# Designed miniproteins, single chains, part 5

Each design is a single chain, and the fold is of that chain. pLDDT is the mean over its residues in the fold that is shown.

## One batch from the design tools (miniprotein)

Design m153
Fold by ESMFold2-Fast:
Structure m153 (fold): chain A 58 residues (1-58)
Amino acid sequence: SKEGAAELAKTSLENAVEAGGDPARAIEQMKEGIKEYEGEKREGLEEGLEEALKELGL
C-alpha cells in the first residue's frame, strides 16, 4: 500500500543514518531505487523519504 511504502522508505533511511552510514549516499540510493516503481508505491516511497528527511533534519 502507499502507507506501507512510505513506512518502508522512512524506516530504511532512519536505519541507515542510525547505523552511521553516509546520509547523502543513502538518500541518493533510495531516490534511484524509487524511480523503478510506479503508482501508489512510488508515491508512498517518495512521501516516506521526504518525511524521513524532515524528521532527521536532512
Scores: mean pLDDT 77

Design m154
Fold by ESMFold2-Fast:
Structure m154 (fold): chain A 73 residues (1-73)
Amino acid sequence: PLVIDDVSSEEERAAILAKLREKALELAEKAKEAGISAPSLEELEKGIEEAKKNGDTEKGLYLKGLLTLQLLE
């Protein structure tokens, strides 16, 4: 039997995934408002890598939000 009070339970993981989807949508909207868009997964990954190299945490977070949305779709 699965441990119900374990934060790694399937129910807890489902709740975390739901929150991640919500945050990903929010970040994707902010990215769009900022004029940040990437039409492909490859461009999203390259943009994230570039943002890390430049120390642009905000842009990196927005691009990660877009990537997460694509992966959860």
Scores: mean pLDDT 69

Design m155
Fold by ESMFold2-Fast:
Structure m155 (fold): chain A 80 residues (1-80)
Amino acid sequence: AAAPVGTATSAGEFGDDGVATVYHATAVARGNAAEYQPVDVEVELAGDKEVKQEQEEGPVVVTESAEVRITKITLTAVDK
């Protein structure tokens, strides 16, 4: 079973206020040495610069106020 997980992060390095909201979600996949098991999806969204802030568990939401870019996707398979 594949379920998308996301985290809402507020970056305080870029923005008018000096704070910007960044949504963090990473899609993880185990390499070719996996046993076709359920995959955990988490997509990481990062702005033009490197954003790093406290991540909070929650749904991923992309707003117009947040200027972020999809950086990477990692898929991880879990053993059953």
Scores: mean pLDDT 36

Design m156
Fold by ESMFold2-Fast:
Formats: sequence, C-alpha cells, structure tokens
Structure m156 (fold): chain A 75 residues (1-75)
Amino acid sequence: SAVRELLRQALVEVYNAKSDEEMREIAKRLQATGDPVLQAVADAILKSIEQGLTRTEALNNAVIAWTDALAKQAA
C-alpha cells in the first residue's frame, strides 16, 4: 500500500528529526496527501509539538493515532 509506505517513511523521518521544525515539515507533507489516516498521524505530531513534547513522545503519539485511525476505518 502506498499509504503504508508513506507512513513508514514518515515515522522513520520523525525518529531522525533534529528539531520541531523538521517534524512540522513531515506533518505538513502527510496532511497534503488528503488521506484521513495520514492526516490523523500528522495532527498527532503537530499537537505533540504544541504541547512541548519530546521527539520520542511525538513519535509514540503518531503510532497511537495511526492504530486508532486504522481501527476506526475497519469499523
């Protein structure tokens, strides 16, 4: 799935991000796809940055948002 590959790449990029600005650019790219699962992941990253959370916490929140969005889509 193209969506799954984009998500995998984005999570790796967030893990390697050196700044909040890099994480924001990753989130913007995910939002631009229009995919609801990728948008949910992007929103989780942006919310984590707004809350002053660490890169690791932002990554964890992104994974949680992804699993929640998949569960909602499967229902």
Scores: mean pLDDT 83

Design m157
Fold by ESMFold2-Fast:
Structure m157 (fold): chain A 68 residues (1-68)
Amino acid sequence: SSMEEELRKEIERLVDEAVRAYIEGDYEKAIEYLEKALELAKKLGDEETVKRLERGIAQLRELLEQQK
């Protein structure tokens, strides 16, 4: 469906934004983008993408705690 395609494109955009924030060392912003992508992936029912995003968020959260 067009809505499913739009949701997948938005997830990809948010992941790209998270990667950019990560490269800049802004782990908090990267986590924010991935959490938004995770909400959309849950709406889509894409459990594989949900698991991948949850792993990415967990890894970035550990890096953020090490920065503090």
Scores: mean pLDDT 87

Design m158
Fold by ESMFold2-Fast:
Structure m158 (fold): chain A 67 residues (1-67)
Amino acid sequence: SNKEAFRAAGDQYEALGDKAEKAGNFALSARYYQKAAEMYRLAGDLEKAETAEAKAQESAAKAKAAA
């Protein structure tokens, strides 16, 4: 139960990740995408969780390259 609330939370974290990435804050976007992936897993949405995890890894790599 409560899977709909976890999916909504995942969507909110993904939107925050997208916003941080657009602002060039890749370290922050990686953290938000990781939180989105966690929420999507709790919701049972494995496809969205996998996509969010991939975005988190890409943003983390960009943050590391920029440092």
Scores: mean pLDDT 88

Design m159
Fold by ESMFold2-Fast:
Structure m159 (fold): chain A 55 residues (1-55)
Amino acid sequence: MQPSLMELLNRYVLALAAGDEAAAREARAELLGSITDPEKRAQAEAFLDALEASM
């Protein structure tokens, strides 16, 4: 099953809130892997890094 971008982001945020580093890493990898545009992928990576820093 192909999760939506929003579903992957939700899984990532919930995993971070729960302190589940393995689940967060997996959700991040799936989210970034679904983005084929290198510019958008870099923006998403920066956003996720900022999200982790804020938690």
Scores: mean pLDDT 79

Design m160
Fold by ESMFold2-Fast:
Structure m160 (fold): chain A 60 residues (1-60)
Amino acid sequence: SQDTLMRMGDSIIQQAFKVDPDFGQRMQRRQNDMRNMSVPQMRQVLRQMGIEFSDLGNSY
């Protein structure tokens, strides 16, 4: 559901902000975009956010 996907985004943002404030801000912008997206688009964005967060842990 849309509400669940938004909550997942919020969780990622909170964790990202603790690791890297600049990365957290980028994720926050992504979540703002999600408010105007369809559920399939939101899933794709969350998947990408998760990949980027994982990559941050491996590359930084």
Scores: mean pLDDT 74

Design m161
Fold by ESMFold2-Fast:
Structure m161 (fold): chain A 56 residues (1-56)
Amino acid sequence: SAEAEEIAKRALEGVLSGDEELLNEAERRAVQAYLDGDEETARAAGEAVREGKRLK
């Protein structure tokens, strides 16, 4: 979805720029999507954040 792609882009930008706040924001949005039952957004965003933390 467009929201999942936006969250993934933000996580990637956080990794590339070293901006921990962008990574934390993406993580919060992924958690919120999971709580709201948006499994696709939560999964895509969660994977992007995890990969970002691995590359850090």
Scores: mean pLDDT 70

Design m162
Fold by ESMFold2-Fast:
Structure m162 (fold): chain A 80 residues (1-80)
Amino acid sequence: DIPEIPEGAKYVRIYFTVPKDKADEIIEFIKKHGGKILDRSEYGDTVLIEAIVPASAVKELIDLIKKHGGKVYAVKPAEL
């Protein structure tokens, strides 16, 4: 199940976890698509990431997170 994407938002703030060995790949994807990493917290073999990404990239990002065994906790409207 995909979290609801906020209507009319140009950017979203996304909170998600990924396995530690996949975190850099996901971070590179975010940066490549014009997003920004706001926070990165490591919890053993898992990394919690807070990022702002263009709404146009959010579905592909969520699909990539799920492909790598991650979980999305929240998607909220954001401004840069």
Scores: mean pLDDT 80

Design m163
Fold by ESMFold2-Fast:
Structure m163 (fold): chain A 87 residues (1-87)
Amino acid sequence: MARELAERALRLAEEALRLGLEAVRVAKTPEQVAAAIGAALAGIGARFHARLVLESENPSLEAAEEALRAGEAALELAREALERARS
């Protein structure tokens, strides 16, 4: 379970980073750019957490669950930033 959750967290974090960077590319206002950069940074942080869990020889379920929550939060921020930048 822990490794599977961490792999899911990594996928969510990588998608969050991708969407955050896309939001930076299409942003029109300073506020949209700031939100998009924030989302991309959240994706980078979530990716780092997921990788730490995956690189552990004995990953804890708690650490994997924390990484998953970070990935989910980063993805939500990135989706919102991209939607705002495109609207």
Scores: mean pLDDT 87

Design m164
Fold by ESMFold2-Fast:
Structure m164 (fold): chain A 99 residues (1-99)
Amino acid sequence: EKIVEEAKKELDAAEQALENGDFETAIEHLRRAIRLVNELIEQGKYEEALKFAERVLDLATRLAEKARQQGNLDLEIESAVIEIAAAVTIVTTKRLLEK
């Protein structure tokens, strides 16, 4: 599906930006990815949503650590907000899969 393909592209772009040290671009792609994950949940695609939410959490955690190492407080806060959003999505999606 188009949304699944778009989520993968946003996450691939976020990972590439993170590896290149383009942290602001990485944040932008992660924010787009979490929106697509929410759309997958609305469509009942819980397995795909869980997979992508777990990848968002991993990338946001890595980004927060790099931001901390650079002393970039604004980026660390933005990354932490995405981590919280992804973690909440993972917990709620797992609950939906159990029912």
Scores: mean pLDDT 87

Design m165
Fold by ESMFold2-Fast:
Structure m165 (fold): chain A 73 residues (1-73)
Amino acid sequence: SREEIARLLEKFGEELAKMLEEQGLKEAAKEVRELVKRAVEALLAGDDEALRKTLEEMERVLKEAMEKIRAKQ
């Protein structure tokens, strides 16, 4: 169901956000949490286009966060 997928998005999004916070990337963690909220809203509304765009934006945020983590090391 859409509710089941929404729960998985929330769970994995929170795990990712915590990982980013542990790396000192609190802004990226906040962006991930906001994008998860938007993805859940789009999913529950049946807005497939908004869901895809939000997931693509989340991928960009995560790629930028990974680059910052690499630069800190």
Scores: mean pLDDT 84

Design m166
Fold by ESMFold2-Fast:
Structure m166 (fold): chain A 90 residues (1-90)
Amino acid sequence: DVAKESLLKLYEDLKELVENGLKVYEKAIKEGKATPRDLEHLERLKKAAEILKETKKDDEDKIFEILSIISDITPEQLRKSLEADEKLNK
């Protein structure tokens, strides 16, 4: 089903965004460049990661719950920045 394929893609994108977000903010903290806002974002990403561990790839309600937790972290801009950093680390 096209709908199931779209939901699976969103789930995969959220997993990538959360994992890469954690790495970026942890690196900023380690380098002494983290702002108080970055620390707050890291806490939200950690909460999203915990929910994600219990989330099935077809669990639309849980996927949207994760989105609601990280929506104010500017997911699109964060993801683009993380994709650039990921290419250098892999």
Scores: mean pLDDT 69

Design m167
Fold by ESMFold2-Fast:
Order: sequence, then C-alpha cells, then structure tokens
Structure m167 (fold): chain A 58 residues (1-58)
Amino acid sequence: AAKKAAEEAVRLIREGGTMLEKLNAVSRAGLLSGRSDLPVLLAEDEEKALKRLEELIA
C-alpha cells in the first residue's frame, strides 16, 4: 500500500500534475508510510520530496 502510494506520487510529480494532485498523492504516501513530513517537504522543495518518495519505493 505505502509503496504503491509513493509510486503514484512520484508519477504525478514527474508528469507535471497540478499542485493539488501532487499534494493529495504525497499526503496519502505520507499517511501510509508514517511520514507526515512529506507534504510539507513537497511545498518547500519538490525535488527533495521526490528523492524521499523514491527512497520509500526502494
């Protein structure tokens, strides 16, 4: 569940979805992985959030 949510968030960031779509996907990945920092990180540094999501998939 958490890995699939992180994969979807990474896809939306790479494809250039809206900020709301990215935030919703990242928030879901954060909730399922226990990473409440991820939505805040997306707002501050999208590339850093992407790296953290990719680490979650690995």
Scores: mean pLDDT 79

Design m168
Fold by ESMFold2-Fast:
Structure m168 (fold): chain A 88 residues (1-88)
Amino acid sequence: SAAQRDAQLAELDALLADVEAYAAEAMAKLSEADRAKVEALMAKFKARYEEIKAQIAASTDLAEQQELMKQFVKEAQELKAEIDALVA
């Protein structure tokens, strides 16, 4: 339904904002070189966000929307793990 699609889009936007805040906090603690690495990772993640957002917005299939959202959640978790490795 449109309401369920709108809910997935809102969750996607919230997840991007959460990851951006996480990256910004991490970058404040990192060297210039490692900050540049996080910025490159964030650029790739934002490109993926736009791709998935467009696919969800165009989709009328709830199962497809949920699968796209699951993939983005997984990619967000993997990005946070890569950022954590730079902070360690």
Scores: mean pLDDT 87

Design m169
Fold by ESMFold2-Fast:
Structure m169 (fold): chain A 101 residues (1-101)
Amino acid sequence: TAALRAEARALMTKGGAALQAGDYEAAIAHFEEAIRLAREADPTSGLTAGGLLLLGEAYAAAGDYEKAIEKYTEAARVARAAGDDATAATAENNKAKVEAA
C-alpha cells in the first residue's frame, strides 16, 4: 500500500541519519524494518532494492563484509527485476569494493 511505502521511506531516512552518525546498529535495524514493509508492499520494487542497497552499506560500514555482499547481491537482483539498472550497477560496484577489501 501507499502507507507501507511511506513508512518504509521514513525508516530509510532514519536509517540513513543513524548511518551518518556512526550508529550502525540503529541504521541496520531501521533498514531491516524498512525492507520488511517494502517487501510487504512489493518484494521486487525499486524501494525494496534501495532498502537492500542501504542495508548492505550499513553492514559494510560496520565491518560485516559477508552480510554486506549478501545484501548487495540481493539488491542488484531485485533492482534488475524492477528495471532499475542504476541501483543494480551501484550494488554490483559496492559488492566488488567489499570483495577487494
Scores: mean pLDDT 88

Design m170
Fold by ESMFold2-Fast:
Structure m170 (fold): chain A 56 residues (1-56)
Amino acid sequence: MSAEEKEQAKRIEEGARKLVEEGLISEEQYKKAVELARKGDLEEAERLIVRGVVES
């Protein structure tokens, strides 16, 4: 991943972590989103987080 993609992945991880702390997504959703972000599937990671928040 490029430096910009790594920054995006870190932002996704930090955002998802906060959502878990707030109880808006489950730990399972967080773990999956982090895994997707680390694989470079940044868009899928973001979609999963958004879906988790909406369906919580």
Scores: mean pLDDT 77

Design m171
Fold by ESMFold2-Fast:
Structure m171 (fold): chain A 63 residues (1-63)
Amino acid sequence: AVGLLARAGRDYTAKTPEELSIKKGDLLLVLEEVDEEHLLVRNVATGEEGLVPKSVLEAAGPA
């Protein structure tokens, strides 16, 4: 499926089996918006999928 690319703005440690641990700077493919607080993502480097809070993600842009 075509997804939106996002970057991890900070490290996040999974708190449940449904969540994905990520590191700041990880490139993530957004697969689905599960609710207003969580996205289902795939880490493009590892291929692992899981839920992450929207607050830990940001769009990559020229800085």
Scores: mean pLDDT 76

Design m172
Fold by ESMFold2-Fast:
Structure m172 (fold): chain A 68 residues (1-68)
Amino acid sequence: GGGSEAAKAAVKAALEGQKVEVRLPDGGRIVASSDNPTGVTAAALAAIGAGDQRVELKIGDRVEVFEG
C-alpha cells in the first residue's frame, strides 16, 4: 500500500541529502536525513506501519501524499 511506497520515497530522499518530514495519519511527524540514520529507520518503519492509511511526505519543498 501507500505506506511502503512512502517509506521508499523517504529513504531515497534522505540518502540524496534532502530533509524528509513524514506526517502520519494521527498527526505524528518524523524528520529524517542522512545525518540521522536512526531517524531514517524510524521514518521508514512508521510509514510502513501506516499501511493503507494516508501518509504525507515533505521532501525539500515538495509535499507528496500516499494512501492505499
Scores: mean pLDDT 78

Design m173
Fold by ESMFold2-Fast:
Structure m173 (fold): chain A 62 residues (1-62)
Amino acid sequence: SISDLVEKANFYSWGLEDMGYKEKAKEIRDKAEEAAKNGDLEKLKKVVEEGKKEYTKAINEK
């Protein structure tokens, strides 16, 4: 559901912020909020994928 995808995007965004990537975290949250507001499930899925990719990259480069 849209709410489940928003929760996933928020999870990755807060993880990024905790690691010091505040700008990227905000970008992920803003994109997720916009996609959810528009009911755009496909765009929201892509935002979650981007968040996961950035989070994984941040962990590996820490």
Scores: mean pLDDT 82

Design m174
Fold by ESMFold2-Fast:
Structure m174 (fold): chain A 55 residues (1-55)
Amino acid sequence: SSLERAEAYSKLDEEQKKEVEELERQVVLAINAGDEASAAAYLAKLNAILEEAAK
């Protein structure tokens, strides 16, 4: 799982990598604000990018 995710991330272009990094920051901000729904939504977007790259 973690190795597959690392491989998927390595397949991303620089623009997609920046998008993933921004989504990771948004997840942390949402968690710190107690906004679990927004944190889950950002995580879903991040995972969708990685899953698409893994195909």
Scores: mean pLDDT 81

Design m175
Fold by ESMFold2-Fast:
Structure m175 (fold): chain A 84 residues (1-84)
Amino acid sequence: SLEEALRHVEEALEALREGDVEAALRHLEEAIRALRESGLPEADGLVEVLRAAKEALERGDVETALRLLEAALDALRAILAEQA
């Protein structure tokens, strides 16, 4: 669900702010899975953003990963607000 994906993106951001890259990667994988399971057209673009964030973290580029996660968080919040 989008709500599950939002929760995992929030947890990934918090983990990165605390320096826990392993926890951030775990939450990123769970967010990607939740988005894929949603079946929504908007989810495809978000999956690619989260994949890019994962690749940035795997390269040690925490700044790019934070920016991409913040963008994904804002997008998920906007989509959920439209559905309310």
Scores: mean pLDDT 84

Design m176
Fold by ESMFold2-Fast:
Structure m176 (fold): chain A 80 residues (1-80)
Amino acid sequence: SEIEKKVEEYRKQAEDLEKTIEGYRSALEQAERDYQYAKEHGSPEEAEKLKNDVDIARGNIEALEQDREKYRKKAEELEK
């Protein structure tokens, strides 16, 4: 049915977002390590730039997590 197709679509979108989030979390962990290294061994300017990159990445992950939850809820609503 059309409803079943829409549920599958929303579930797939949530699953695709989860995979994207996992990749971004791995990249964020590396960026956080680079930032900590720069704080201890690099210049203040380098550390500030890397901190801003980390903060932006965290914000992007949070937005993706919100979108993932929206699609999960849409699928759940249509299943009932």
Scores: mean pLDDT 86

Design m177
Fold by ESMFold2-Fast:
Structure m177 (fold): chain A 62 residues (1-62)
Amino acid sequence: SLEEALKRAKELAKEMGLKLSEEGLEEAARLYVAAKEADPDGYLGDEALRVILVHVQEREAA
């Protein structure tokens, strides 16, 4: 769910030392849910969410 994705995004961002706004964390969670729905047969775990979080952070830092 989006709520679970958002909670995990916050946990991973802290673990990775990333600085993201609440809006950035919410965007990352939405992107992750959309990616998971686009590939229902694939394993979309923490690795995919980590990549999304880095991408969103880079956009916020620009």
Scores: mean pLDDT 79

Design m178
Fold by ESMFold2-Fast:
Structure m178 (fold): chain A 56 residues (1-56)
Amino acid sequence: GVNLMKEEELLEVTKKLLEAGFELEEYKKLLEEAGQMSELKEEYLKKLEELIKKVK
């Protein structure tokens, strides 16, 4: 692994964070601090919404 994270890895991290009780807004903050937000596309956001429904 390097500084860059693939969407697959981000989805796994997202799942763990949501299961730990993190809200979507907290997750966005973490992605912004990690410098990943600028690389995210609409398709990834759709996957996040599906993951939220699946986990919660």
Scores: mean pLDDT 61

Design m179
Fold by ESMFold2-Fast:
Structure m179 (fold): chain A 62 residues (1-62)
Amino acid sequence: SEIEKIREETDRRLAELRAEFKKKLAENKDASQEEISRLVGETLRRIGDIWQEELERLRAVR
């Protein structure tokens, strides 16, 4: 169904974002707590964007 496709796309995007976040953390082992907090904040914002896009797409499904 269209709903299942939307959910699968959301899951894929979240998995990709998680992998990117882990990579950035590994590259920034010497980063300050403030820099890590910023990276976390940016990642949370992007997660919110993905969920918002899913909500909008689900609202468009008949």
Scores: mean pLDDT 81

Design m180
Fold by ESMFold2-Fast:
Structure m180 (fold): chain A 66 residues (1-66)
Amino acid sequence: MKLRVTLHGDVTRQIGLVLRLIGEPNAEVERVGENEYLVTLSGSEEEQQAIIEELRAHPNAEVEEI
């Protein structure tokens, strides 16, 4: 599935989440703005849902399914 992820706050608060997503083997990450990313998830439905829940729980991230 595809997600639009918008990150808020300063660069230091964003770094951990960006590195987490880049390191995910079942995720393709494309930077589409200064703090906006397009994330394409693959793998099982359970694996995809776990990543979505992780992102939605993050206080500096807004996640939209597209």
Scores: mean pLDDT 75

Design m181
Fold by ESMFold2-Fast:
Structure m181 (fold): chain A 55 residues (1-55)
Amino acid sequence: SEKKIKLEKEIGEGVIDLARAVGKVVKMPKEELEKLIKKIKEKNKKHIEELKKKA
């Protein structure tokens, strides 16, 4: 479903925004935060690709 894929993408973006906000609060080094964000983006991309293969 196109609607499900769109929602999953929006959730992924929200998780990234939340990770950045938490990283600022806990004073995480920028390099560590960017590595974490990269891993989140990679997992989100793979998840969306799997959803597209089933749709």
Scores: mean pLDDT 79

Design m182
Fold by ESMFold2-Fast:
Structure m182 (fold): chain A 83 residues (1-83)
Amino acid sequence: GLEEGLAELMKLLEEAEKLIEEAKKKKSEELLKKAEKTLEEAKKLFEEVRKSLLPEEIEEIEKRIEELEKKIEEARKEIEEKK
């Protein structure tokens, strides 16, 4: 149901964050691409559940997605500077 969809969305966001952290640590473009893919899946799921969420829940998820997008951009720059 809706609660299960929200739980899955939160798991995808957590997985994306872990992949970003690992990509940054290992300077791995492959792991960063996986993080980007995971975040895109989270965004698609968010669009499906968005209309059933409270405004405050929507704001919290949007903020989390924005934070992860910024972390991906930061990790990308660090990987490009890997030497």
Scores: mean pLDDT 82

Design m183
Fold by ESMFold2-Fast:
Structure m183 (fold): chain A 80 residues (1-80)
Amino acid sequence: SHMEEKAKKQKEEAKKKAEEQKKKLEEKTEEKKKELKEKIEDEEELKKKIEALEQILEGQLELVDLTLKMTLKEIEEELK
């Protein structure tokens, strides 16, 4: 079915976009961690700020996954 092929392509594009967004978020977080390690001499303060960045990243990645799940559901509903 032409509709099934179109839906498959849309799902693949949505998954690719989500993976690219996750990669950019992870790379940005690693850059911020590196900057903190260079600027902060206090080990306890550094640890706390790194943990906060990791928690922010986790939340951002969960939002990307949730958005992808919603997008995939919408694509499947359009097949009706």
Scores: mean pLDDT 86

Design m184
Fold by ESMFold2-Fast:
Structure m184 (fold): chain A 55 residues (1-55)
Amino acid sequence: ATATITILDDNTAVLTSTGASVTVTTVEGTRTVANGTVVDLSKILGLGEPYTIVL
């Protein structure tokens, strides 16, 4: 599957995939977000924390 991250001007992003959801794995754990969900990157990723996106 393919995922696209569109970064918005206010440190939010839209996660879009060819599937129904995107799984985001960070040092703080794994979260699943629905396709087209606007997410606050600082809430999901933590400032400066590494992350992995799995489709």
Scores: mean pLDDT 59

Design m185
Fold by ESMFold2-Fast:
Structure m185 (fold): chain A 68 residues (1-68)
Amino acid sequence: MIEEYEERIKKDPNDYRAYFEMGKEYAKKEKYEEAFELFKKALELAPDDLELKKEIKKLWEEIVEKLP
């Protein structure tokens, strides 16, 4: 739930996984601009996390593939 991830971010602003999960939830709601900003924030907090970059790339490719 988005609210759960907002609470996690409020307690720990460096919880990059919370930003990623929140972005994923916004993508499910077709709020792609908000999802992109959240993914960008997650990557800014964890720039050396290659697994996170891979997950975001895969998810974004899936989103773009479904666009009209």
Scores: mean pLDDT 78

Design m186
Fold by ESMFold2-Fast:
Structure m186 (fold): chain A 80 residues (1-80)
Amino acid sequence: SMEEIIKKLEEAKGKSREEFLKTLDEIYRQLVKELDEEGRLKFAEIVREAVDRLRAGMSTEEVVDFLIEKLKKLEEELKK
């Protein structure tokens, strides 16, 4: 569920960048199976933006907060 995914991201805030990227890959694999085509495209854009922010020097904690905010918005959009 989205709640479980958000919990995994929250737990990743205190972890290394490498462990965060592993968690992000696991979340990507899980959500791709649960989302329709529109949801997958929106989620791929969110992940791309998160990776771009990491490459730009943003902290893991800041990127996790960004992902959680975007995923909560995506969940609300998909309920329509």
Scores: mean pLDDT 80

Design m187
Fold by ESMFold2-Fast:
Structure m187 (fold): chain A 82 residues (1-82)
Amino acid sequence: SEELWREVEAALAAMLMALGNKLYEQGKFDEAAETYKRAAELAKGVDPELASEAYRNLAKVYEKQGKTEEADKWRKKAEELR
């Protein structure tokens, strides 16, 4: 059912968030950014709060890389989801 797929998507998004956090802590910023983007895409239709968190963490990655304009862009996307 669509509800079952929604549960699968939410679980996968949560796992990707955990992976992104681990990659960020290891200083693997490019991998962390890609992982957070995937988490946000899976979450945005099923768990907007998790998607918002993923975008905030993605902005934090770009800040660490000195990409201020990109960081601002993703922070604004996080605010839109609330």
Scores: mean pLDDT 86

Design m188
Fold by ESMFold2-Fast:
Structure m188 (fold): chain A 83 residues (1-83)
Amino acid sequence: ADPAAEAARARALGEAGDAAAIPPLVELLSHPSPRVRYEAVLALGRLGLRHPEVVPPLERVAAEDPSPTVRAVARMVLEALRR
């Protein structure tokens, strides 16, 4: 699949703000493209203001993702959600 299209899908799911977007966004956290995982982290961060169930998958990404940039954005999102 095209990483740009999957990244756009992650953004659209986050903007929709529906809890139904959480399972597909969590699945995108395992995508081979760091760009797609980055956008999925941001989308889950937007949903996390109303849906605390996004915190555990974001904590795994912050600890374990192979991309330093993706780990950094996950940490930043988690910090914002804890305020």
Scores: mean pLDDT 85

Design m189
Fold by ESMFold2-Fast:
Structure m189 (fold): chain A 67 residues (1-67)
Amino acid sequence: MKVKIEIGRGDDFEKVKKEAKELIEKGNEVTLVTGQSGWDLDILPKVQQLAKELGVPLVVYPVSGTG
C-alpha cells in the first residue's frame, strides 16, 4: 500500500521516523510530504535528511505565506 506521511514544524521527527520504519517493514511504500514556506528554512533540510535515511521519496509543496 502507498502511504503518505505529512511532516513539518511541530512534528516529532523521531516518532515519524519510527512510524515510517514500521510501515516500510510491513511492506508499505512510504512517501514523506512537507510544506515549504519562508517560515521554515531549517525544517526542509531535516525532512530531506529523514527521507534519505528512510530511503523514501519526499514531496515538497509550496505553502503560500501571502494568501
Scores: mean pLDDT 74

Design m190
Fold by ESMFold2-Fast:
Structure m190 (fold): chain A 82 residues (1-82)
Amino acid sequence: SLDEAIEKFREALTALDQGNVDEAIEKAREALRLVSQLPDKKTALKVSALLFTAIVHANMGRYDEAKRDLEAALELLEKAKA
């Protein structure tokens, strides 16, 4: 569900802020799986693109960029819920 996807984004951001990069990447991948199942395919595509770039940035050690991408994706999902 949309709420489950939002929760996984928050878990990924928390893990990243705590320096738990591997956990953050795993939570981001879980969020990507949930987002791909959402009925709003336009929002799902935009959020999936941001999640993909966040995972790439995290794997490259670019944690500030990864956090920015995750925050942008979360904002889009929260707007879709409202």
Scores: mean pLDDT 83

Design m191
Fold by ESMFold2-Fast:
Structure m191 (fold): chain A 66 residues (1-66)
Amino acid sequence: SMPKLPPTSLTDEELAQLAKLVAQRYAERHGVEASPTALPPPKQPLTEDQRRLVEAMERAVEAGRA
């Protein structure tokens, strides 16, 4: 079953930060170097909305590169 669209009310800056996290996780899973200057993962946990958005972005990135 397909989930509903995630909330997209985040700012451009927050979206860019989540996109970097998605890209970093994607690179780690595929053994590709994302960047030597990549920031460490955030110490604070993601909210449910942010987690769902990250998952949706991961699927979009994989679908776009599949």
Scores: mean pLDDT 60

